# Designs tried in a protein design run: designed miniproteins, single chains, continued (2). Part 11

Each design is a single chain, and the fold is of that chain. pLDDT is the mean over its residues in the fold that is shown.

## One batch from the design tools (miniprotein)

Design m4354
Fold by ESMFold2-Fast:
Structure m4354 (fold): chain A 59 residues (1-59)
Amino acid sequence: GPYVSPFTFLGSGPGVARYSFKQNPNIVIEADFKTMQFREVGSDGPWLPLSSIKKVFGE
């Protein structure tokens, strides 16, 4: 079937877009499309490459 995004778009702010994870909507991420990085909102964790999102949240 057609690809379905595992994330729900919540909106964009300055320099970033926000998404909730469909399997757990309490997980919200910020994505920076210019640097191709993401992080969890409210976490002091590092920015991670968007290419790693499949490993972090996927199979």
Scores: mean pLDDT 72

Design m4355
Fold by ESMFold2-Fast:
Structure m4355 (fold): chain A 88 residues (1-88)
Amino acid sequence: SEFEELRRLIAEHIRRRLPIVEALVAGDVAGVQELIRAVTGREPPPAAEIARVIAERHAELERDLEELRRLENASEEELRRLIAESEA
């Protein structure tokens, strides 16, 4: 099913993005650094750089968090509606 495949892809996207966006919105600089190390295997940006990004993009990050949480909790009906709206 096209819908089941889309649901699976959305779940994978949320699993990757939600933890880091939650940490960013919470101002958890150390948590963001830990997640970058865990996911990428690379040294994360300095704490000051992460704090600057949080300050500059706070409203955008809050909107991203709301969108990800909405997608995580979306019913089949809501996902179908979002697909219909994106095709219009």
Scores: mean pLDDT 78

Design m4356
Fold by ESMFold2-Fast:
Structure m4356 (fold): chain A 81 residues (1-81)
Amino acid sequence: MEEQKKAAEEAAEQLEEAIRRMAETEPDEVVKKRVDLMIEQTKQALTDYFGDEKLAEELAKKVQERLRRALEEALKRREEA
C-alpha cells in the first residue's frame, strides 16, 4: 500500500513538472488538452496495473487533483509573467 501511494505521488510530481514546462512554451488551450489526456491515461494505467477498480479510482482521483492544481498554478504564473 505505501509503495503504491509513493509511486503515484512520484508519477504526479513528474507530470506536474511536465505541465509547468509545457505552460512556458505552449498556448493555454494546448496545455489544458494535454493535461486532460494525462489524467485519462493515468486512470487507465492505474486500472490496468492494479486490476482493482476501486483502488485505481482513489489513486487516480488524487493524481487528478494534483495535476489540475499544477495546471492552475502554471497558467496563473504565466499570466503574471
Scores: mean pLDDT 75

Design m4357
Fold by ESMFold2-Fast:
Structure m4357 (fold): chain A 62 residues (1-62)
Amino acid sequence: GAPTGEEAVKAAEALAAGKGEVGEGYDATTVGSAAHDWFGLKVDVRRTGTTSLESGATVKGA
């Protein structure tokens, strides 16, 4: 569930860790790197995408 923005952020981390889906052109290496530090400061995921999570929460890849 993602009833709050905080939950959406955690969900985005899970997506970056290879769970769910974020961007159709993501490389496994890029996703792995983002999973380590995806907060969008140190990692820049080449492909950006939006996915819908539980409760309709959407998160962007980068």
Scores: mean pLDDT 43

Design m4358
Fold by ESMFold2-Fast:
Structure m4358 (fold): chain A 68 residues (1-68)
Amino acid sequence: ADPLDAEQIAKQREAVKLSREAVDKFKENPEEARKLIEEGFRVMGLPEEQARKAAEDFLKGLEGIEAK
């Protein structure tokens, strides 16, 4: 097995877990959902500022889908 692939997969699993928790909490507490998504992006290696923007854009995308 490729050691780099194993590390990358572990980071992706953590990010997916955080994203799922964020989606589950989104309807009750959008601010907590945003923080979980931001943390997921940071785990994937995005800088703090980019992770924050990506989390905000992700939540706006979810709102757009829910708007029908």
Scores: mean pLDDT 72

Design m4359
Fold by ESMFold2-Fast:
Structure m4359 (fold): chain A 79 residues (1-79)
Amino acid sequence: MMLTEEEIEEIYEATSPLIIEAFKKDNPDASEEEIEEIEKLLEEMLKLQLELARNRDDPEKVAELIKKLAELYERLVKL
């Protein structure tokens, strides 16, 4: 909401490789499918954050997007 689309994309590009590498380090026997699932979750989180930036003037839409983002975080933590 306080971030621009450009800032959100820059944060994603900086953090997503670190998250993937951390997962690989903690799960050295992780399958290619499990790694792809994390990559897909990170991409969905990026899309939701960009939608938040685009809809910051719509409080109902912001609330909906925050809920969806929270659901993706729960999925990521359970991997």
Scores: mean pLDDT 77

Design m4360
Fold by ESMFold2-Fast:
Structure m4360 (fold): chain A 90 residues (1-90)
Amino acid sequence: MELNEEELRALEEKARRLEAIYEEVAAAEDVPEEVLQVAYQAAVARLLAGLPEEEVEKKVEKTAEKLGLSEEEKKKVYELAEQIEARFRA
């Protein structure tokens, strides 16, 4: 369960790329910061932690409920998470 040095360096590089993408999406999208933050967390869970889609959705739903996001805002979270993931893979 502990990462070796090579795995840690690879994870740090992926995290750095995701941070850059977050800033790019934040500058391009006119949405509440909370919506963008939840989308970023979903992308991180999927791309860095390798969580299955079902677990990512469960975490998004729980966080959205805690933050009081509307159904429209939850839909936007998934759309933004897909955009972050697409940019990461490009």
Scores: mean pLDDT 77

Design m4361
Fold by ESMFold2-Fast:
Structure m4361 (fold): chain A 62 residues (1-62)
Amino acid sequence: SSLLEEAERFRRKAEEYRAKAEELKKKHPNPSKEVQLEIELLEGMAALYEGVAALLERKAEK
């Protein structure tokens, strides 16, 4: 299913954003306001992509 292939793509993008957030946390154990906002943005992007993947997976099951 093309929907499942798209969901897997979004899952991979979410993993990439989560990995970037974790890398920033490791490099900045006491982050500035700017770095903290960047981490929050990356985690938010990951959650967004996970949400889209879940919707695509749900549609593929129908």
Scores: mean pLDDT 88

Design m4362
Fold by ESMFold2-Fast:
Structure m4362 (fold): chain A 69 residues (1-69)
Amino acid sequence: MLSEAARARLREMLAAGASAEALATFIANTMPVVVELVRTDPEAARALLLEVGFSEELVERILAILAGL
């Protein structure tokens, strides 16, 4: 589960117009558990990112970037 501080930061980045690439980079550097979840349980990773408030389209872009790491 993402901490409230991590969720707040992701929402701030989204509100500031951050790209999927910038969001994925932040996640990869600060939330290694999410990167592992993309590999082991991608449906749980999708649900987690949707819970933050990202659109389905943005979530799919972030998941694709993280899966390529």
Scores: mean pLDDT 80

Design m4363
Fold by ESMFold2-Fast:
Structure m4363 (fold): chain A 140 residues (1-140)
Amino acid sequence: DVEDLIKELKELIERGRELTKRIEELIQQIQQLTQQIKDLLSKGTVSQSDIASLEAQLQQLERELEELEQEFTLLETDGKALIGKGKVLISKLKDKKLAEELQKLIDELEEVMKRTREALQLAKQQLEIAKQLYQQLLSK
């Protein structure tokens, strides 16, 4: 059913956009933590309480990133399946307007998946920087 496929594509596009937003919020949290670590490194003063707080925050951000990666893996699996079904259906459709609507939704889903993947890569890179700075703080 073409209407069911359109609905499923729209639902996946919305899921991908929401996931991207959550990843962008996580990136902001990682950047704030990175700044806190840099401030402590610059001051040369760090308490055991500061270290424990930073370690807990890093562990929480790592867990949140892992959960978002798992959600993206499911989204990408579902997305590839729907894109495959959509492309097959478009090749058989005589209704040009309906074929164009499906193609636009497929293109939009592919763009959302690309943006989500790029956001996850940025989040991983930012978290690695935070971890490296935290290790420098511990080595003082």
Scores: mean pLDDT 90

Design m4364
Fold by ESMFold2-Fast:
Structure m4364 (fold): chain A 90 residues (1-90)
Amino acid sequence: MSLERSRRVSRITGLTIRMIGALLDGDHKEATKSAKDLSAEIKKSVDDGLLSIDDAIKILSTMEATARSFGADDAAKVLDDTKKELEKKK
């Protein structure tokens, strides 16, 4: 469990860095794609029991706020929709 959790955290971290890179470059289309990929990995991590719903919501909320700060509204919406889906399971 600990080793698999570390691998999943590394993957989520990589996707987060990719999204931030797209936001810094002003590439809102790539930011939206990265948000979808990040949302899918977070949902899978919750389903696999490797990430708590509370931790998932914290990551999604942080990345949503970051996307909104850059005006990437489509990326922010993807993250918000995923957060709301997970909140219903809480």
Scores: mean pLDDT 84

Design m4365
Fold by ESMFold2-Fast:
Structure m4365 (fold): chain A 82 residues (1-82)
Amino acid sequence: DAAKRLEELERRHRREEVLRETADELRLIGLEIEEELLLKKGVITEEEAKERLERERKAIEEARREERRRREEELARLLAEL
């Protein structure tokens, strides 16, 4: 009962993590392509492109940190119910 609920929660969290990582990876790839096109067109500088990518990577890291906290809280709540 309890162990099965924990296994299901862990499986769900693992799936959510993989989906988030995949979405973030696609977002960064898309941004890199956009930056390359804008650089080729002379709309932005190499420095601006680097700053935009770094800003996006930091935003992704912050979002993942918050989602980890949510998952930890959900696990703690389940453990308290057991």
Scores: mean pLDDT 85

Design m4366
Fold by ESMFold2-Fast:
Structure m4366 (fold): chain A 71 residues (1-71)
Amino acid sequence: SSKKEEQEKVAKEVAEKLREIGEEIDELLKWIKEGDEKKIEEKIKELEKEGKFKAAEVLRERWEEEKERKK
């Protein structure tokens, strides 16, 4: 029973970490919706300098999708 309880606890902790990351991503998505290309490009570079490569990648991909949709 202890091993099952430990697995459930780990799953909860992982979900909480993903939720915290998701909050940061939601802020970046708001910038994309505002359509300020220069600010988005500057933010991508800032995130890369901070070592947040995954957040920078997500922001870049979402911005490219948004530009394609507006064609």
Scores: mean pLDDT 66

Design m4367
Fold by ESMFold2-Fast:
Structure m4367 (fold): chain A 66 residues (1-66)
Amino acid sequence: MKKYYVAAEAPNKEVTEKVAKVLEENGGKITKKTDTLVGAEFEDKEAAEKAAKEMEKLGAKVTVTE
């Protein structure tokens, strides 16, 4: 199966924690976490895209890769 990777850059640690929660709630497996960066892998493209959209609304800069 294809895996989808979502990376989010946040302006501060508070937004990073909210972003990590959104990724986990949408079925993402966290692969990397710092104070300003979170990365997760997804098996479902729609879940990855939904998480990315929610994270952008929180003020994060989001990248989705296949």
Scores: mean pLDDT 80

Design m4368
Fold by ESMFold2-Fast:
Structure m4368 (fold): chain A 56 residues (1-56)
Amino acid sequence: SPLDQFFDLLEQGRFEEAATLLPQVDRAELRAKLEAWLAAFPQHREEVEALLRQLD
């Protein structure tokens, strides 16, 4: 799914490519999973917050 591909790209550090999938993912599901992912990888907070801003 686009959401699974999004997180695969995040784990690879491919944040710009992950951003191209944002229009294809459910925002509520993305938010919940991003909060869980950030808890595991807090060092990537800045990059993830930038991705969330692109949703607007």
Scores: mean pLDDT 78

Design m4369
Fold by ESMFold2-Fast:
Structure m4369 (fold): chain A 87 residues (1-87)
Amino acid sequence: SHMEKLAKEATEIAVEMLKKLGLEESAEQLRKIMEELIKKKDFRGIINYLRLVIAEVEKVLPTLSEEEKKEMEEKVKRIREIVDQIE
């Protein structure tokens, strides 16, 4: 479905964000959680989980270089756009 495609896109962006932040184990856990939520078609769970991920990433943004911060902000913006489309 279109919603599943959006959720998968958000998963890949979120995984890449966490990997770039050096959070490889968290990235693997995120993939597993998102895959389970998508399989169950738990779109409320997907929205809530992605919002939690965004909130955690936003806490570390001030510690990043300007280039890294801009890249992370663009990824966060895309995930927010996806969340709004699913909601």
Scores: mean pLDDT 87

Design m4370
Fold by ESMFold2-Fast:
Structure m4370 (fold): chain A 100 residues (1-100)
Amino acid sequence: MSREELLEKAKEISPAFYLAFKRLLDTLDDEVFEELKEYALSLENDIMTVYTAVLAYNITKDIEKAKKLTEKVLKKLKEEKLPLNLLTIGATISRILAEE
């Protein structure tokens, strides 16, 4: 799945998601993007998982830390039975960072 394919899917979900995702992807190196995308899709075949990994990288600026943060977000959302969306992803990242 290319950047263009992800952005088209994001548009279908919401304009807000498209703009947020496009802004993050525009700052991301292609090698970093491909590694984070492959990793995220291996955890859950959901575009929101890719968004979580890309957002985690934007915060951590480190691939391994971004992968760990992505796993923590997914685990915490599953434990709390919360959906994977823009609001819950952002809130969960903030909570994890406050605990560390």
Scores: mean pLDDT 84

Design m4371
Fold by ESMFold2-Fast:
Structure m4371 (fold): chain A 94 residues (1-94)
Amino acid sequence: AGGQVAGAAGYVGEAKKALKEGDYEKALEYGFLAMRYGMEALKDPSASEIEKEMAGRSALQGGKLAIEAAKKLGDEEAVKKAQQQIDEIKKLLE
């Protein structure tokens, strides 16, 4: 759980950097990786409440960054996929 939480946060940082540099393809990739690692932590039965809160925040931030990157690329399909994963993450947090 801790490794997946740290991984999700790390990918959020990489996605932010890529967006700032105009590398929208990498920003999209890292945003989806942040969602994946965050969701793995949220689904881990050994994860503590604080680890789930941190993972959820990173996953949602990753999704937001992925949507921003996809919009810059004109990739409507990627926008839709990122929004669907954000909705799934929100359900896991309720």
Scores: mean pLDDT 86

Design m4372
Fold by ESMFold2-Fast:
Structure m4372 (fold): chain A 84 residues (1-84)
Amino acid sequence: APQFTRDQLLALALQAILAYKLTGDEAYRQAAVDALRQLGYSDAEIAAILAKSIEELLREALRYAGEDTEENLKRALKEIEEFL
């Protein structure tokens, strides 16, 4: 299996959660759960994360991102909200 850095696992988890919320495909939900478990989250914490809105999930991601990435993610979130 490929070795992922913590940042790569976080990116995979967020990508899978976004894909699940956009498509409803349970395979993306499972991928998100697997990535979050590898990051060391408990089942209760994973359930809480999956219950969050896209906005709340992106706000959590901003805690691990630089200032420029925060501005880019806020812009992307606004575009997603306007598209949905």
Scores: mean pLDDT 68

Design m4373
Fold by ESMFold2-Fast:
Structure m4373 (fold): chain A 81 residues (1-81)
Amino acid sequence: IEDPEEELDAFDPEAVRKGYELLLEEVKTLPKEEAIEALEKAIGTLEGALRAAEAGLASPELGEAAREAKRRLEEELERLK
């Protein structure tokens, strides 16, 4: 749909880690409802990356980064409830 190079960046463990850290900062400035929606969408994306790594379609390092990012976002989501 948009830039195919963005897909390649999504499979970089460092890009995943940096992306969720930026999202955690962003949600601090959002209304609670919008923050929850943003976190849920990001968690879904990370689940896709984790599944790809588990299926051998991506590196184990990406899987670990996605798992850590997902856990951090889920902790923030629980805090906002």
Scores: mean pLDDT 73

Design m4374
Fold by ESMFold2-Fast:
Structure m4374 (fold): chain A 81 residues (1-81)
Amino acid sequence: MEELEEAEKKVTEIVKEFAKHNEWNYDDFLKFYDKIEEILKPLAEKGHPKAKTGIEIVRRQKLAAEAVKNNDPERYEKELA
C-alpha cells in the first residue's frame, strides 16, 4: 500500500514536470515513460490494481508520443483520453 502511494505520487510529479517543458523530442518522451514504467512494474507484479492501471497509462502515453512523431493528432488524443 505505502509503496503504491509513493509510486503514484512519483508518477504524478514526473508527469507535472514533463508538462512544464516545451521542448521534448520523441526520444525524451520514451525515456521519460520508461522510467515511470520501471517504478510501477514491481508493484504491478505484487498484484496492486492501481499500479497495473498506471502501467496502462504509461503504455498509452508511449503510443501518444509515437503518434506525435508520426503526425497523427487523432491517435494522440485517443491515447490520452
Scores: mean pLDDT 71

Design m4375
Fold by ESMFold2-Fast:
Structure m4375 (fold): chain A 58 residues (1-58)
Amino acid sequence: MDDLKKETLTRILREGAKLDPSMKPEVDKAIASGSLKEITKTFLSLPDDVRDRAIDLV
């Protein structure tokens, strides 16, 4: 289940970086870490509107 959550959050982060390119460095760093904790932290740090729209795209 952690692997599925990690993959889903990674996809959301990639879509979020497309919507807000200023978040791309933090998104790329979180994905490169391979850590669910870092990926989740970066997901929660996305602007609320960007996060909600990225979720809708996945």
Scores: mean pLDDT 81

Design m4376
Fold by ESMFold2-Fast:
Structure m4376 (fold): chain A 63 residues (1-63)
Amino acid sequence: KETDLIIAVFFLESLGLSRETALKAAQAAFDGASIEEVEKILLDAGLTPEQARDAALTLKRIA
């Protein structure tokens, strides 16, 4: 759902990610990437390990 994707992007932007990076991470989660794959994208984007893990779990719950 496009609405769920928008919510996920806004959530990630609230953590300090750019819209482009937020969209990439959210899109990966919605396209069926594993929690570990989403976490890696978020870590590469500069989130702390704890933030990346919590965000990845949240994205997979929304997806």
Scores: mean pLDDT 80

Design m4377
Fold by ESMFold2-Fast:
Structure m4377 (fold): chain A 88 residues (1-88)
Amino acid sequence: SPEYDQLTPQGQQIIDQTRRTMDRTIDRMTSDPTTTLDQIHQQLQQIYDQGYQTVQSTLSDDDVDRTRVALTQERMNSMNRATDRYMS
């Protein structure tokens, strides 16, 4: 995405790690028939919160805002993927 391509290598690493964690969580939770969509969204929000904390603690102030935009986009994409898989 354009937002991702503008990031520093450190910012991209945080986004990549957050995406991988979200993808594994979606795969694991959608495979469990007792899991609700709300529970999946709650776990994705927690992963986002951890990613944002890493952004704030690791990056310079100038890089935080750009990386937060990309991280928020990844959260939205992951929530949409979870919904699509859950409804399938």
Scores: mean pLDDT 87

Design m4378
Fold by ESMFold2-Fast:
Structure m4378 (fold): chain A 119 residues (1-119)
Amino acid sequence: SSMEFTVVFTYGFLPEALELVRELQAQGRRVIVLHILDPKRPIPEEVLDKIIAHYEALDVPVIRLVADADKLFKELNITSLPTVRTLTYEELREIIEKFAEPEYLEEQLEELERIVESV
């Protein structure tokens, strides 16, 4: 069977997302944070780096998915953040392939591959 991940969908700094990640990690789950970056609602790079650093301090990998957040949330039935999904490698790859902005697709798939190889 395919490898499964506990994927936390988030946007910006949400204290609830960080606490949720800690809880899932304490339960022995393989946690990945999928941080949505909407080009229509840009976050300054310095602010984004600080947000990512909070998750990296927990040794939790972060995928920076550049995507239309409204389209992604609607199609995946995400009504609140953070949202947790148990996804296989194939399901997570399909989400990236479907929603990633074309110019970022290759980079974001490479991030996923590096995370999978490090587990």
Scores: mean pLDDT 86

Design m4379
Fold by ESMFold2-Fast:
Structure m4379 (fold): chain A 69 residues (1-69)
Amino acid sequence: MKEILEKVAEKTGVPLKLVEDLEKIREAIENAGAHEYREEVKELQKYLEENLTAEQLEEVVKELEKLKK
């Protein structure tokens, strides 16, 4: 798990902790359904936008989907 996240961090140039946070958010949304995390998802998106560019966010998401399978 974390080895995959580390590889994504290396490929995208995003710090590992931010990649790990993104993965946790993604899994939480998938498990509970976005409707339960509607407000929290918006707050988390703002937090991520403050620490990541839109391009870095998209690249991390694509790499996580690709490598995590």
Scores: mean pLDDT 67

Design m4380
Fold by ESMFold2-Fast:
Structure m4380 (fold): chain A 78 residues (1-78)
Amino acid sequence: MAVEEAIKEIRRIAEETVEELRALGAPELAEEFRRAVEEAIKWIEENKDKLSKEELEKAVEAVRAAGRRAVELARARA
């Protein structure tokens, strides 16, 4: 996975997760998640020359897992 591909996938996951969180009535969790993703993207961009394909794949999976947890938290509070 290239850095650009990883960032694109992370942004897609973030957009889908933010939309779902807002639909669940958790706009504050949506904003918090969006900010965390922006920080993750910045870290990837700053370290792009040092990140392996496997590390990029792990970063994408970490964002996906965080998104799932945020949605679960929003549902539990509904």
Scores: mean pLDDT 82

Design m4381
Fold by ESMFold2-Fast:
Structure m4381 (fold): chain A 90 residues (1-90)
Amino acid sequence: AAEAGFAALDRALALLREALKQTTDPEERFLIEETLGLIEIARALAKITGDPEFALRLAIKVLENALKELTNPVAKAAIKEALEILEKAL
C-alpha cells in the first residue's frame, strides 16, 4: 500500500518534469515549478512517516489548482494523467 503510494508520487513528479521540459511560456513554467516543489516537499515529509496518504491528497489538490490556471494542452494533459495516477493510489 505505502510503496504503491510513493510510486504514484514519483510517477506524477516525472510527468510534471516532462511537462516542464515541453513548456516554453515563463508564467506556466513558474506554475509547474511551484507545483513540483510543493509535491516534492510533501513526498519528503511522507517518507519520514512512511505514510504517503497525506502527500497523495495534497498533490491532488495542488494539481487540480494548477490545472485551472494552465492553458498549454501538453501541460494540462500531463497534469490530468498525474491526477489519475494519484487518485488510483488512494
Scores: mean pLDDT 84

Design m4382
Fold by ESMFold2-Fast:
Structure m4382 (fold): chain A 55 residues (1-55)
Amino acid sequence: SAAYEAAVAALEAVQAAMADPSTSEEERQRLEREALRAFQAAMLAGEEPPVHRPP
């Protein structure tokens, strides 16, 4: 679903930001907040987020 895809994309953005030492704390917090909202929307849609681990 769109909510699920958004949640996965937001999580990947957070992980990329955490892996980048040049990412500011404010940008990281913004991405975390976005991911939280996306996951909340996915949960409300009845979607269970998968364990998505990049290779």
Scores: mean pLDDT 74

Design m4383
Fold by ESMFold2-Fast:
Structure m4383 (fold): chain A 78 residues (1-78)
Amino acid sequence: ADEATRQRAAVVLEVRFAIWDILTKGRQEGKVDEAIEEAERYVEERAAALEDPELREAVLEAGRETIELARKLAEKEK
């Protein structure tokens, strides 16, 4: 795979793991809504730190998808 493809994959995985860590801590503390807001802020800050527009878009998209999946999983456990 090309270096650009590897960089995109690495950034997407980094964002997904960071969001899960934030949401897991929030769930353990009973502060899920606050954790979602923290995850959304993390995604925006991480994207803003990137100079490549394609990587920025990938971070924003991966963040939105990961947070949505976490919300759906939380609803299925009720």
Scores: mean pLDDT 79

Design m4384
Fold by ESMFold2-Fast:
Structure m4384 (fold): chain A 78 residues (1-78)
Amino acid sequence: SLKDSIDAARKTVLLAGLWFEAKTLESRRSELTPEQQQLLAQFKGLLKQIEDLVKNNAPLDEILAKFDQAEAILAQIR
C-alpha cells in the first residue's frame, strides 16, 4: 500500500542517518577508547540487523526496538 511504501522510506532515511553516525565515528576511530571501539562494532552489527528486518518486512515493533538499542549504544559512545 501507499502507507507501507511511505513507512519503508522513513525507515530507510532513519537507517541512513545511523550509518552516517557510524561513518563519522569510524573516521575518528584513533580517538576512541578500546571500549568505544567495541561499542562501535556492536552498533554497526545492530544496523545490519535492522537492514535485515526492514528487507524482510518484519513487524514495526521489532524494528523500532532495534533502533532503540542502536541509539542506546550510540549514546554510550558519545
Scores: mean pLDDT 83

Design m4385
Fold by ESMFold2-Fast:
Structure m4385 (fold): chain A 73 residues (1-73)
Amino acid sequence: MEELLKLFEESLNVPTNLIQAEINRITSAMQAAGVPPAVAIQLQQPLRNLLNQGLAHNQKLIEEMKKLKEKLE
């Protein structure tokens, strides 16, 4: 059960981890190019919003799976 919950959590986080890695790459490139932080944040906002929505949804699903595990134990 513990291993299944961990795999579920890891599977849900794959897309969000990839988006986060891309945001980090873009941020580093913008910083190296001398883009002001306020402008960089504004340009990244749609991806950051998508990431935050995905993370919130994943957390809710993980909590529901943990509750189910507790009821079955």
Scores: mean pLDDT 74

Design m4386
Fold by ESMFold2-Fast:
Structure m4386 (fold): chain A 67 residues (1-67)
Amino acid sequence: MLSGVGVKNVEEAREFMTDAVTAIAEHHGLESAKESAKMIGDQLVKKGIVDEKQAEEIVREAIEKVE
């Protein structure tokens, strides 16, 4: 999922998460977007792009924009 997207830092992670969550919400609904946001956040932490706290904030911000 993340290996081809070029996300390198927290700011790029925010943009990627917002774009992904918006697209998923439009095509699959808000509940699917929330689940996907959590999964993407977990992957960002696993790859060392953000820490767990930053991932939680990014997920929250992205979901807020589509709610």
Scores: mean pLDDT 78

Design m4387
Fold by ESMFold2-Fast:
Structure m4387 (fold): chain A 102 residues (1-102)
Amino acid sequence: ALSPDERAARRSLAEAAALIRRHLDNPEIHEVVARIEEAVERLAAARTREERAAVALELVELLSRLMRLLAEHADQLTPEEADRLSTLLGEALQHLARLLEA
């Protein structure tokens, strides 16, 4: 069921979630991360193109919200941690955007 783009997005999101939980103690950020993890599992379980597109769109919205929250809390991260998170979330967004084009 997982395409290469779905696998790549899932991997980048899992790494980002692990970094966030290690370095940020913020309930709102952790709640958004949990919603992203739930949406990733729903994407893997989706059976129709319409279901996959809907979940991918929800993930793009959740990732945009997460990136905004991370920017508001950037003072809690080292430059290296912030750069790594930005890279992982950007990669996830690119792979999810490709799923919306399919």
Scores: mean pLDDT 81

Design m4388
Fold by ESMFold2-Fast:
Structure m4388 (fold): chain A 84 residues (1-84)
Amino acid sequence: SAEEEERRRRLEEIRRYIKERYGVELPEEVWERMHEVARYAAEKLREIGLEFDAELKKKGLRPDLEVSEEAIKKAEELEKKAKK
C-alpha cells in the first residue's frame, strides 16, 4: 500500500511537471493506463533496482547514492543465484 501511494504520488509529480513545463494536460484515461504500467514496471524494476543502484555506486557513477547495506547484499545474493 505504501509503495502504491508512492507510485501515485510520483505520477502526480510527473503530471504537474508536464503541465507546468509543457502546458499539456493528459486525459484521465492516460493516467489510469500509466498507473497500470507503472505498477507493472515497478514490480519488474524492483527485481533489478537494487542491482542497478549497487552497480552505479560501485562504478562511481553515483557515489552520492545512499544504497542500504542490506540492498547491496541482496543484489549480490540475486547475482550469485542467477549465475548458478
Scores: mean pLDDT 65

